# Designed miniproteins, single chains, continued (4), part 5

Each design is a single chain, and the fold is of that chain. pLDDT is the mean over its residues in the fold that is shown.

## One batch from the design tools (miniprotein)

Design m12143
Fold by ESMFold2-Fast:
Structure m12143 (fold): chain A 86 residues (1-86)
Amino acid sequence: MTLEEKLKELRENLPRAREALREARETGNATEDELLQGETSLALAETFIEDPEKAEKILEEIERKGREAGSAEGLREAYRAFLEEQ
């Protein structure tokens, strides 16, 4: 499974997972262990998902820099430079 496939799966499943967790908490149908596991998984996934616009902006900036560089290798270098400039 590629990173993109994993992110797509997380993005598609996260809203339903959030709703399911909230519903389980509200109805009291989940055990405390299930709620803790759900909250932990949700927090980790939310950290990934809370940054999709930022990730998309980063990807757009990298793509723009790559187009200006005129090479695929320049696009990879732009990604590394962006990570290093943080």
Scores: mean pLDDT 63

Design m12144
Fold by ESMFold2-Fast:
Structure m12144 (fold): chain A 73 residues (1-73)
Amino acid sequence: SEEIEELEREMREAKEAGDRERYLEAGLRLVKAYVKEGRIEEARRVADELAELAPDSVEAGVAQLYVAVAELK
């Protein structure tokens, strides 16, 4: 998916730039895109990366919820 490739690139560029806000936003969008495509294992990996970096962030919490709901279906 071009959307996933663009979000993966955005997340990498944000990490290189030290842009935490952009990294968290791109990561959450990437988790949602993976869940939409049924790529739940990849969504879990990214959600866990966000939780490790920013456990108390809204983005990490929402990402974890998206994956947890997808894993229960």
Scores: mean pLDDT 86

Design m12145
Fold by ESMFold2-Fast:
Structure m12145 (fold): chain A 64 residues (1-64)
Amino acid sequence: MPVSDDNLLTTFEVLVMQSGLSPAEQAEKRAAGNAAIAAGDEQAVRDMLVSLGVPESVAEAIAA
C-alpha cells in the first residue's frame, strides 16, 4: 500500500474534531471516510478531506 491507513485515520479524526461540525455530522464524516479508506477509494477520501476544509492539493497528497 502506498499510504498508511493508520496515518489517514489519525489525520481524518483530527480534521473532523477541528472542523467545528456537530457531533452527528462528525460521526457521518467518520463513517464515510472510514468506508472510503476501506474501499481504497482515494477520490472519495480526497472529497471527504476537502469537505472538512482541507485544500484540494493537500487532500490529494494525503489520499495518494
Scores: mean pLDDT 71

Design m12146
Fold by ESMFold2-Fast:
Structure m12146 (fold): chain A 82 residues (1-82)
Amino acid sequence: MEEARERAIEVAREALEKYRDEMLKEGYSEEEVERAIEEAARRLTEIALKMLEQSEEEREAMLAQAPPEAREALERVIEALR
């Protein structure tokens, strides 16, 4: 399962990478952006793992509560975890 988690974190980072240029444009430093993306990727992966332990109905309800941008990343991470 460690291998699947590592893969999911990688997918999460890739999904969040599109926000890198936007955050840099907003005035965040490269170090701040990298830290934010890494932390968000780990958090999204942990959330996705918890959501996969729920029923499909509950998982969809949780996704509906997430901001649209976070929901997109979560959906990709969930797909990577299968």
Scores: mean pLDDT 76

Design m12147
Fold by ESMFold2-Fast:
Structure m12147 (fold): chain A 95 residues (1-95)
Amino acid sequence: SSEQIQQLIDQVNQLVDEINKLVDEFIEAHEKGDIDKSEELLKQLEEKVQQLRDLYNQLLKLNAPSGVLGQVRGQIGLFQRFIDGGRLEIERMKK
């Protein structure tokens, strides 16, 4: 239903805000050379992005509008690329 889709969109928006805060914290930890904190934040980012994928799959099952699905898929792609890049940067810091 439209109400179920809207509830999931609200959950997506909250989760995106949480992910953006973790991204900012990761950038700060990386700039300070804090490897342990960077690894901790990367794990939290991976967990939140997985939750975002779970919400996306729920939206797919409810046949959410293509615009909504495209936006969420786009956010997942952007955050996954950030995580992949962050992983490489942590490896560089360990050298």
Scores: mean pLDDT 91

Design m12148
Fold by ESMFold2-Fast:
Structure m12148 (fold): chain A 72 residues (1-72)
Amino acid sequence: SQATIEAAQELRERARELRKKADELRSRGNELLKDPSKAQEGEELLKRAEELYKQADELERSAEILEESARI
């Protein structure tokens, strides 16, 4: 159905925004890790980035399932 396709597109857009945010956090975390006094803050940003990447992967998987169901 069109609604199912639109739902899949919204999930893919959300995943893209999460990956963009994760990329920004990863870049900032890596910059902080260059300073030993900021290593903990840098590691926390990298951990948050990994969590966002995982969420994006789950949203993309959900979108793929919806897209496959729309073909039936």
Scores: mean pLDDT 88

Design m12149
Fold by ESMFold2-Fast:
Structure m12149 (fold): chain A 72 residues (1-72)
Amino acid sequence: MSKEDLEAEIWLSLGRMYKELADHSEDKEEQKELLEKGLELYKKAIELATNEEIRREAEEEAEEVRKKLEEL
């Protein structure tokens, strides 16, 4: 694994953590803020990823977060 892909996986994992926190939040404003932070982390993962699987996974999860934000 390249250093860039390792960093991308770290950003992806952080994005997932924010997404999970948002799913467990009972406050709509907090959910929105957590999802927005998660989306930024997914964007960083997408930009850094040289591995197609990591990039695809980050893009798919980013799309899920965008849809959740549109519903808030």
Scores: mean pLDDT 85

Design m12150
Fold by ESMFold2-Fast:
Structure m12150 (fold): chain A 64 residues (1-64)
Amino acid sequence: MEERTRERIEESRRLAEEDPERAALSREIGNTLRLMGERIEEALKRKREGKPPEVGELEVPLVG
């Protein structure tokens, strides 16, 4: 069950060793996706509770 996760971690480390720029970009993408996911989850939660969505959530700047 952890085989693919371990393989991706090893591949990520290898790429960071051979191409640090790619590793840095991968980290930035992961960070951006996390922030976007958090905003989407918050909006969905509010919608389920019948509360208005937070203004600006739909505009989600890639970073703040």
Scores: mean pLDDT 65

Design m12151
Fold by ESMFold2-Fast:
Structure m12151 (fold): chain A 105 residues (1-105)
Amino acid sequence: REKVEEAKRLFQEGVKLYEEGRYEEAAELLRKAIDLYREALGEDHPRVAATLIELARVLAELGRLEEAQRLLDEAEAAARGLRASHPIAAEILLQKAARVREAIE
């Protein structure tokens, strides 16, 4: 669907901006991607959890650690909810969230 394709583009551009050190711009695009993924796919989808993890990583680089931790908690809850329907995706997402959490401790 059009919203999913737009969200995917915003996600990819946000990750690219993160790699370039443009953290504030990356955060803006990732927030837009989350909103679009939620509208198109609902809360319980691997793409929503993945985007929350990337946004948490960006916010950690900006020193916004409390926000990053809240997003990781949300992403971990979403990933755990996916274990029955998407077990491989859930495990990968939980591992990614754990690595971001380890980096901000």
Scores: mean pLDDT 86

Design m12152
Fold by ESMFold2-Fast:
Structure m12152 (fold): chain A 61 residues (1-61)
Amino acid sequence: SRQQKIDLLNEARKAAKAGDLESARKLMIEAGFHPGHVDYLISQGPEFVVTAATTAARTLA
């Protein structure tokens, strides 16, 4: 559901802020992100993961 995806993205944002990029990766993929895109964001830094998850959650709300 839309709400389930928002919840997953908020959880991914919290994980990325805590430096837990493995959990953030898994949660973003479950929320519908392509694995390759998530891996690209991780390669750019945790801030990119936080921004992507935040933007996606806001777009779905």
Scores: mean pLDDT 86

Design m12153
Fold by ESMFold2-Fast:
Structure m12153 (fold): chain A 67 residues (1-67)
Amino acid sequence: MKIDEKEIKEALAIMGLAVLKNIAERTTDPEKRQRLLEYIEKAEKLIDEGKVDEAIKLMQEAFRELS
């Protein structure tokens, strides 16, 4: 059956966090790496607090910088 929007957003946030962590591990530029780690830490805290929408917005900003 269809999953609720909140559950979909939480899954996307968890997946996005995993992808950002993988990118950070492969990033050799210390400035970009540090910025990615800051986004990861903030997003993880927001997810833990149930602020999934805010976490997704931060991850979108991080991915935009990686473009």
Scores: mean pLDDT 78

Design m12154
Fold by ESMFold2-Fast:
Structure m12154 (fold): chain A 91 residues (1-91)
Amino acid sequence: SLREELEAALRRARELIEEIRRLLPELSPEDQAEAERLIRRLEAIAARAEAVFADPAASEAERRRAVLELEVEVSLATMWLWVLKKEQEQA
């Protein structure tokens, strides 16, 4: 169901935010600024998705789009974190 997909995406977003926050003290000032912007973006898109699902007037299409937008942001954050970890291994 869309609700189950939302809940799964929200769990992944929370896990990513926690992992990024754990790495934050080890990052350069530039990477810290990027990480903080990424956390704010993930929190904002997650809040928007929850708001769409809480709205009884929202259509199924709007709910599907909210989940998709959250999944895209989670995927981008996952890729960013993967690249960052690989760059730290090279340093």
Scores: mean pLDDT 87

Design m12155
Fold by ESMFold2-Fast:
Structure m12155 (fold): chain A 100 residues (1-100)
Amino acid sequence: SLQDIIEKTEKTLEEVYKKLKENPNLSLSELAELLNKVMKEMDKLMNAIEENPELFSPEDQEQLRKLYSEALYYSSLQTKEGYLKALELIKKAVELAKKS
């Protein structure tokens, strides 16, 4: 269900942030692996949102697509700052999906 996908994406984000707190000096490759795990869940969330358009306003759908697109962009930069910004954007998208 959509709720299960939202909860799983949120749980994956929480796991990533816990690892960042435990080791703030994660290597770029370790951070990339964590981000890729979250991005896979985010892809599933975006598909589920498209399959449940009645649960989201047009404005919220547009904002979710924008946040996702920006997260993909920052992920593509392959920098620590880019990866951290991508995680923040995904967190905002999950919060918006829960609100809708």
Scores: mean pLDDT 84

Design m12156
Fold by ESMFold2-Fast:
Structure m12156 (fold): chain A 82 residues (1-82)
Amino acid sequence: SGGDRLLARVRGRTLYGGAEQTYKDAVEQAKKSTPEQAIQLLQDAAQYADDAARQNEELGDGTSARRTQELRDQLLQQAKQL
């Protein structure tokens, strides 16, 4: 229904926003951490983004799911560079 789709979009945007904030916090903290601690922080943030992306897929917001998966991939790539 139209109402279910609207609710899914609002929740999808909230999940993405949470993942984006976690991304920003993890990247900032990683800069102040040892390489080992930075890798762990980035991996934990990537797990959060992956969980949020799966929830967005369940809600039917493929756009928010894709954007959240991109955050996951960026976090994992940054961890690999350390």
Scores: mean pLDDT 82

Design m12157
Fold by ESMFold2-Fast:
Structure m12157 (fold): chain A 65 residues (1-65)
Amino acid sequence: SKEEVFREAEEFFEGMRAGIKILNEHEDDLEAAKKAVEELIEQNKDRPAFVAGLSAALAFYERSK
């Protein structure tokens, strides 16, 4: 139970870090950054916690725009 929760937390944070990195690396092309994050979400549909992390990063970006 605890091990499963920690794995989900790790997956979530990996997703969020990946999303933030993509958004920062595409600072000159915000549309490309958003598309890259969305494509990574599509590629990782079998990793719901990772996708949640990616989605969180994208949401923070859109909120701060």
Scores: mean pLDDT 80

Design m12158
Fold by ESMFold2-Fast:
Structure m12158 (fold): chain A 85 residues (1-85)
Amino acid sequence: TFEENLKQLEEKAEKAREEGRYAEAAELYGTIASGLAYRGRYEEARRYLERALEAARKAREAGRREEAERIEEGVRELLRAIEEA
C-alpha cells in the first residue's frame, strides 16, 4: 500500500540523514513529497519538501553543491505545482 511504502521511504531517509548521506536523504524526502502531492496531500508534501531543503543545505555544506542545487530546483518546481493545483 502507499502508506506502507511511505513508512519505508521515511525510514530510509532518516537512516541516510543519520549516516550523513544528506543528498540521498533529500532525494528520498523529495520522492515522498511527490507521492503525497500526486494524491492531493499538499500539507504533508510541503513538510517533506522542507525536510528535503534542510537535507540539501547540509549536503551543500558537505561539498555536494551540484546535488544540492538539483534537489533545490526540484523542490521549487513541486512547490509551484502544488500552488497551481
Scores: mean pLDDT 87

Design m12159
Fold by ESMFold2-Fast:
Structure m12159 (fold): chain A 68 residues (1-68)
Amino acid sequence: SDADRGLEAVKAAKGKSLEEKGEALAEAARLAPHSDEVGEAAGEVLKGLSDDEIAEATAKIGEGGNEA
């Protein structure tokens, strides 16, 4: 399902670079914007980041990610 794909992307990015985390969050938001499981996993990724890192990761959501 789209929710499973989004969840997999977010969890796979947990140990990755900030850029890859941002890409995974953008993909999850595209695939499953209303999934509780995906939202919870995204929250776990963001909770591990500093305020500056959260701002950088979330800036990729809907704004072209790596193209910015």
Scores: mean pLDDT 72

Design m12160
Fold by ESMFold2-Fast:
Structure m12160 (fold): chain A 98 residues (1-98)
Amino acid sequence: NEDLIEALEQARDMVLAQLDLLIEVESDPEKYEQEVEGLEALAEALEGAAEVMSEYNEEAAEKLRETARRTVEAARRSAREARRVAEEGFEEAIELAK
């Protein structure tokens, strides 16, 4: 469980860092779109990681997939909303990994 928790904490930190970049470029539509593409690529990588994770903890893996998907959807509307979705979803995934 320790290794799984560490992996989820690292994933959370990467997603939150990308969302902080989206917040910084919120007033520049072209840059915002580029950073959303970066978030989409990160979410796809996390969905792949969740598939591997499902062999050890199916509930944590499903929460990670759900969080990745919902965060991208929220980011298309608001980077700040996406940040809240990501924080809540990763907290739940980490709790499931304990």
Scores: mean pLDDT 86

Design m12161
Fold by ESMFold2-Fast:
Structure m12161 (fold): chain A 70 residues (1-70)
Amino acid sequence: ARAKRQELLKALGKHASEASKSLSKDVQYEIGDLVLEAIQKINEAKTVADQEAVVKETLEQIDALVAKES
């Protein structure tokens, strides 16, 4: 379970970093806050399914912010 959590955290961080490269600083900060909140929720989650649900919801929120800036 620990290795899977670390992979999910790395995937989330990579997606957020790539998404934020072309966005305004204000949206970059908002994405950063979403990632920090997701990291805390993933660390508190007891199952891999709950961890994956947090990642999915956070990625959807990041993608919505990217769509709003374009």
Scores: mean pLDDT 79

Design m12162
Fold by ESMFold2-Fast:
Structure m12162 (fold): chain A 65 residues (1-65)
Amino acid sequence: SVEERIAEALKYVPEELREKAETLLRLLPDSVLLSNSPEKLAKTVVAFIQDKSTPFSQLMSLMKQ
């Protein structure tokens, strides 16, 4: 399920970033959440939060997969 996928992804996110990561994951389409591994979702969302130089391009790249 989408809720299980989000919960699993959050296990790979540092505790201090989990609230922001959960918010961003919930903005992603269900198809993107279910087609990507929890590890990949966590890594992409953490990168988006930490690096604002090209954050939108990174998120859009994930959506194209």
Scores: mean pLDDT 74

Design m12163
Fold by ESMFold2-Fast:
Structure m12163 (fold): chain A 98 residues (1-98)
Amino acid sequence: STAARLAEIEALFKEDPLNEEAIELAAELVAEEKLKLYEAVQKDPSLLEELSEEAKKVVAKIEELKKKGLSDEEIKEIVLEESRKEVEEAVRKLLAEK
């Protein structure tokens, strides 16, 4: 369950905002959701119009990687690495506001 994984990640961050385990778990969750979003749009392209601009960018990025001839495994690795950087940046911004 995505909700259960998110609750676990939030609990870890409440104890230590610099928890590397929580950052890795959050990155994996974000990457998994991005790939699921792409698969949903592939099955029903009409969903693309209902998406936020940020979600549309995610779909466009994965489509670009596929057009470049990357394997599904290579795409998953790239999405995970980008998601890790996004989570690290989000944590840094939250810490800077406190």
Scores: mean pLDDT 78

Design m12164
Fold by ESMFold2-Fast:
Structure m12164 (fold): chain A 63 residues (1-63)
Amino acid sequence: SSRENELLKLVSEILNVSPVNIDDSFYDLGGDISKLNKFINKVQEKFNEFIPLSDIGKITTPK
């Protein structure tokens, strides 16, 4: 979905890594809790809504 593509782009920007795939783990890409919080804040700003951790899990946990 378009939202998933935007989330992947945002992960790439926050972690300064490219490419990022939907199957990539946020933590395996070099993310930590501080960067995860930054990611959540940017997602909330960009989509103008509160994003639950379950939605973030689609991008941040391995499939």
Scores: mean pLDDT 67

Design m12165
Fold by ESMFold2-Fast:
Order: structure tokens, then sequence, then C-alpha cells
Structure m12165 (fold): chain A 78 residues (1-78)
């Protein structure tokens, strides 16, 4: 349980990092105020949002596994 939760958190962190990088690039493009830059920024933000959604799903699964692990450990202790 714990090892699987740690692997899922690592995968979620990687997805969040990808989303953050795309949002950073989008913010730089938005500062240029060009039509093509605004269209590209919107595309990057959409892709970043997808990575955040996938990361949130994996983090949720990892958090549930860790909660179950911690509850079992707590109940086994006197």
Amino acid sequence: LKEKAEELKKKADALYAKGDELNRQAEELEETHGKEALAESARLRFQGAKYYQEGNGLKGEADELMKEYEEKERKEKE
C-alpha cells in the first residue's frame, strides 16, 4: 500500500510539473499580447489543465491508500 501510494504521488508530481511548465510558457506568451501568442497560450493552458486533472486523480488514489495504511497501523498499535 505505502509503496504504491508513493509511486502514484511521484507520477502525480510529474504531471503537475508538466502542467506548471505549460502554464509558465502560456503566461510568457500572454505578456506579448500578440494574436498568435494568445492562441498558443490558450492551447498550452488547456493541455496544462489536462495534466493537473490526471495528477489530481492519481494524488487522490495515493492519499486514499496512505490513509488506509495509516489507519491500519494506528489500529494495530495499543
Scores: mean pLDDT 78

Design m12166
Fold by ESMFold2-Fast:
Parts: structure tokens; C-alpha cells; sequence
Structure m12166 (fold): chain A 68 residues (1-68)
């Protein structure tokens, strides 16, 4: 479980990094963050955990920053 959450958070931060470096578009970064959020929500349905809740909040905060 923890490994899956870490890999999803890595994907989220990598999308933001690639966007800031001009490697992907803002729209591509937002879509990747939405995909990561959906996967975290699926994990929460199977295994409710404060770790997953914190990860979901982190990804939502990243989405909010990019959508401003």
C-alpha cells in the first residue's frame, strides 16, 4: 500500500516538474494529476488510510496551484 501511494505521489510531482521545465503542457500536467487523484481515490475505497487521505490532499493542492 505505502509503495503504491509513494509511486502515485512521484507521478504527481514529476508532472509538475515537467510542466515547470517546459517538457509538457499545463493541460497535460493537470490531466496527469487528475489521473493520479482518481487512482488514489480507488486505493482509499479498498484500504482507507490517513496516508492516502494526506496524499489526496497533496494532489488536490497541486491541482489548485496549476488551475490558478
Amino acid sequence: LGKEVIELLKRAFEAVRKYKNGEITKEEAIQELRDVLAELEKLREKHPSPLIDRAIRTVRNLLELLEK
Scores: mean pLDDT 84

Design m12167
Fold by ESMFold2-Fast:
Structure m12167 (fold): chain A 86 residues (1-86)
Amino acid sequence: GAALEAIDKAKKAAEEGNVDEAMRYVRQAIDALPGLTPEQAEEALKKIREVLDLIGEKAKTPEERQRVANLYTAAALAAIGAILDA
């Protein structure tokens, strides 16, 4: 599905050190979470967190670190919404 494809692209961008592109794909994955089943949302959240950890290791500015923190929060809230509101 769209969320897992976006996560795969985010991981590739993060591995290449392209933090901005990786964050764009993470945001795309987060935006797809409300359309998932609870089980799919939990799996996607786990993978999003792994990619955000990788991006965080490559983040060099306070602004990049803040964006990573914001994406963690957004991912958690979107996944909770998918689980509770289905």
Scores: mean pLDDT 81

Design m12168
Fold by ESMFold2-Fast:
Structure m12168 (fold): chain A 84 residues (1-84)
Amino acid sequence: MEKLRKEIEEAWKRAVEEVKDEEMRRALQAVVAALGRLAEARGLDASDEDKVVEEYGRALIEAAEAAIAGDLERVRAIAEELAA
């Protein structure tokens, strides 16, 4: 899990540094907000972080990669899926 967590952190750091479009940055913020609400609704704390990373880590990496690629529709779709 440490490797996947690091891959998520590195992908999101790159997205924050490379994404200049305001609308895309808002879409990425929506993904983070949706994940935060999901974790809160499930009562997840720091000890449960590995479950969040295991279940949603791929979606988080995909959102960051899509944002770097300029795929706004995909980032928004991921945010909506997490918010459901």
Scores: mean pLDDT 75

Design m12169
Fold by ESMFold2-Fast:
Structure m12169 (fold): chain A 85 residues (1-85)
Amino acid sequence: MKSLTEIFAELLELVAEHVDPETAQRIARLIVKAMKAYREGNKEEAIKYLKEAYDVAVQAFKERGDEEGIERIKKLYEEAIKLLE
């Protein structure tokens, strides 16, 4: 089973490879905020930022017609949420 840190790293890599640099940076900032909140013990804030990052990523992949990317993002998001809840 992947750790939360491994899931965040995989999300960042997927976004960096397939999304425009400006949107990728926005998503990366949200993931960093989620990681910081998790490290500080604030699970609710970590989930909030992770969901915001997920929504932005899904929209970006949808605009590209990248259905495989959407499924990968969804799977990683669901795995992260299960570890946070």
Scores: mean pLDDT 82

Design m12170
Fold by ESMFold2-Fast:
Structure m12170 (fold): chain A 56 residues (1-56)
Amino acid sequence: EPKVVTIESKDIEKALEEYVKENKASILDVKEVSPNVKKALLRTPEGLVILTVKKP
């Protein structure tokens, strides 16, 4: 089952990029749910992650 992670950031693109770098992830899919919310499906060495990045 994919791990579900939610993070808040004023800069969604930067937060997504930093998460990808830190977790050695590959982006499989990215969806803009709203102007303030993005969801990404990521592959990491530890498995699949559904990452939600949203503005506070």
Scores: mean pLDDT 82

Design m12171
Fold by ESMFold2-Fast:
Structure m12171 (fold): chain A 58 residues (1-58)
Amino acid sequence: MEELEKQAQLVLDNPVLRAVAERELRRLFGTTEVTLENVIRLMEHGREQRARALEEAA
């Protein structure tokens, strides 16, 4: 859980990643509020998506 908070901070600090998170939050949660809590939730969802993409690649 603490690792997710650190990763979320990196997203908030990076304007490119923040813009991506904002878009995803709007799609998945219907909100533009890029907060640590929302980014963490978004990352959990993204991790599931990435695991699936990894399965497709190999």
Scores: mean pLDDT 73

Design m12172
Fold by ESMFold2-Fast:
Parts: C-alpha cells; structure tokens; sequence
Structure m12172 (fold): chain A 84 residues (1-84)
C-alpha cells in the first residue's frame, strides 16, 4: 500500500544517513568499500520503489517522496566529496 511504501522509504533514508556517518568517520578502506556498496544498493532500492509506486501516491505523499529523495541525495553527496 501507499503507507507501506512511504514507511519503507523513510526507513531506507534513515539507514542511508546512518551508513553515511559511518562512512565519513571510517579510516578502514575495507569498511569504507562495504559501506559504499550498501549505500549504492539502498539508493537503487529507493529508485525502484519510486518508479513502481509514485503514480499511486497522493500529491501530498508525492511531495514527501521528493523531500525524502532530496535528503538522500544530500547524504550521498557527502560520500562522493570524500571520495574525490
């Protein structure tokens, strides 16, 4: 349902924030690689959920999805900056 999709998206975004902080604080290359792989997989899951369900959501719920996607993008930008 729409409510379940939003709950899943919120949980994924929270996990992305957690893993991003772990990535940024990590000094171990192997740990950084594992965290990066997990972050990429979570980003793909978000894209898949949005592609599958966005059209079934209300305009208000679609706006929440856009805000969650933007929060995730900002977190992933921090990871990219560390890698450059």
Amino acid sequence: SAEEVLEELRKIVEKVKELTEKFLSSTDIKEQQQLFDELIELARQVDALIDAHLDSLSPEQQEEVRELAEEMRKELEKVVEKLS
Scores: mean pLDDT 87

Design m12173
Fold by ESMFold2-Fast:
Structure m12173 (fold): chain A 70 residues (1-70)
Amino acid sequence: SAEIEREAQRAIAAGDLDAASAYIGKLIAMGEFKTAAELYRQLAEVAAKQGDSERAAFYATLAEEAEKLA
């Protein structure tokens, strides 16, 4: 849904990893795998900028898995 995508983008812009991951999870549940993969890649960059290398790697892995389902 375009609305859930917008909410995910707002959370990413705010640096809120937990809120962003929750919205992206809803896109996965709806089968929007390509959009979810793109948003997980953005979230991985945000986590890396925050110094959280473990969460950055985790979100990058989720992006790769979502891309395979797209």
Scores: mean pLDDT 89

Design m12174
Fold by ESMFold2-Fast:
Structure m12174 (fold): chain A 67 residues (1-67)
Amino acid sequence: SRAEQAVAEAREFDAEARQLEAELDGMENPSSSLVSRYVAAKLRAIGYGFDAYLLDPELAKEFLKGG
């Protein structure tokens, strides 16, 4: 379904954000571009999560509970 696709996209961007967070945790002086990429990934995950919530609130609640 479209809601399942939105949840999948949200999970992919959340996973990217977590990988970038791990990279940042190992850096003494991270670049502004790397920090911006991390923030962008988090915002995309939130946006897709919201789209999923509008399409199927119960499915989206499972995503939010798992994050």
Scores: mean pLDDT 80

Design m12175
Fold by ESMFold2-Fast:
Structure m12175 (fold): chain A 78 residues (1-78)
Amino acid sequence: MEEELRELLERLREAIEAGDEEAVAETLKQISEVALSASPEVRRETAEELRRLAETLPKGSRAWLALQTLADELERMA
């Protein structure tokens, strides 16, 4: 996985742990932008990590839905 995406995923995890919905949304936007320029393999790896992080969230929460939606989008683009 690209180092930049790894750093963004770590920031996303911290935002989730802090309950900072604004930071979660902003970090997901940055992940999406970086992933669009990445290889199909990196997009799949990013989607897998997003789904893993989503499992730590309450199902049906705004953050859970956002992570699942981005993961699904990245998998379709790969």
Scores: mean pLDDT 81

Design m12176
Fold by ESMFold2-Fast:
Structure m12176 (fold): chain A 82 residues (1-82)
Amino acid sequence: MAQEKIDELLEEIKRLLDEYAERIAKGTLTPQEAVELQNRIFKLTEEILKLAEEAGLDVDEVYKRISDIIKESTKKYLELKK
């Protein structure tokens, strides 16, 4: 079902954000790789929104959930640096 696929993709975005943080901590992530990971997250966001639209779900609600996940993860990472 589209909802299950959206949930899987949202989980994948969270995993990518976790990978980003871990690789930064290990010193294995280059600036170019960081940009590539951000671009992949953006593409997953576009795919989720398209799936939501095709399934007749509230695209704006789904977009807000994705935005909140990314924003929260970014804030957590920045706070750890203080």
Scores: mean pLDDT 76

Design m12177
Fold by ESMFold2-Fast:
Structure m12177 (fold): chain A 98 residues (1-98)
Amino acid sequence: SLLSAVEEAIANKWGILSFLELMAQHSTNPDLKEELLKIIDEAAQMAKEGEPGVEIMEKVKKRLIELAEKFNLPEELKKAIEEYMDRAIESLRLKEES
């Protein structure tokens, strides 16, 4: 399930692209999988254009929350995604400020 994929990403300290790929692989909805792959491409393009990593991650979080609402994902899964993204953003912020 998507919840299991998010929990695995958290436990194994996966990076954001690996996390998004894991979510895409465990998505049984082909439309959701396609949208997740688009987010990966958008994040990669923003990085090529020199956007700060924190800004990229904040945009990715917004897109993931919008997808969770669009596809009516369970509240537990939405919360897990938000918690993962918030922790990833904070970790990246600390690295960029160091």
Scores: mean pLDDT 72

Design m12178
Fold by ESMFold2-Fast:
Structure m12178 (fold): chain A 114 residues (1-114)
Amino acid sequence: LTVRVEVSNASPEFTVEAPPAAGSRYTVRLTAKVNLPKVKKSKSTITDPQTAGPGETASAEATVEAYDENNNLVGKVTVKTSIRADGGAVTVSVKKAEIDENNVLTVDVEVEYR
């Protein structure tokens, strides 16, 4: 199993590999330093979970908007996650995406195999 994550304004794509198993579920936490002005808070918009059948690709996306202490938008980061279902059905979901005051992006991606 390979989960590909692409992040705008951050380091190159992240790849996580694990053996697939029917009925297995796991969450991967990814962190990256983002090149944005000083952030005080963030707001995320996350797409609905997607399920793909054998041979198809499931994808999920999150957009994180970063704000300063005066509520001014200082930057935007897009996280794109995709996974191919090679043997069974797979569901991918972004559960969390946020940028903290140290300009660290944290993304939680959940993958479920059936």
Scores: mean pLDDT 73

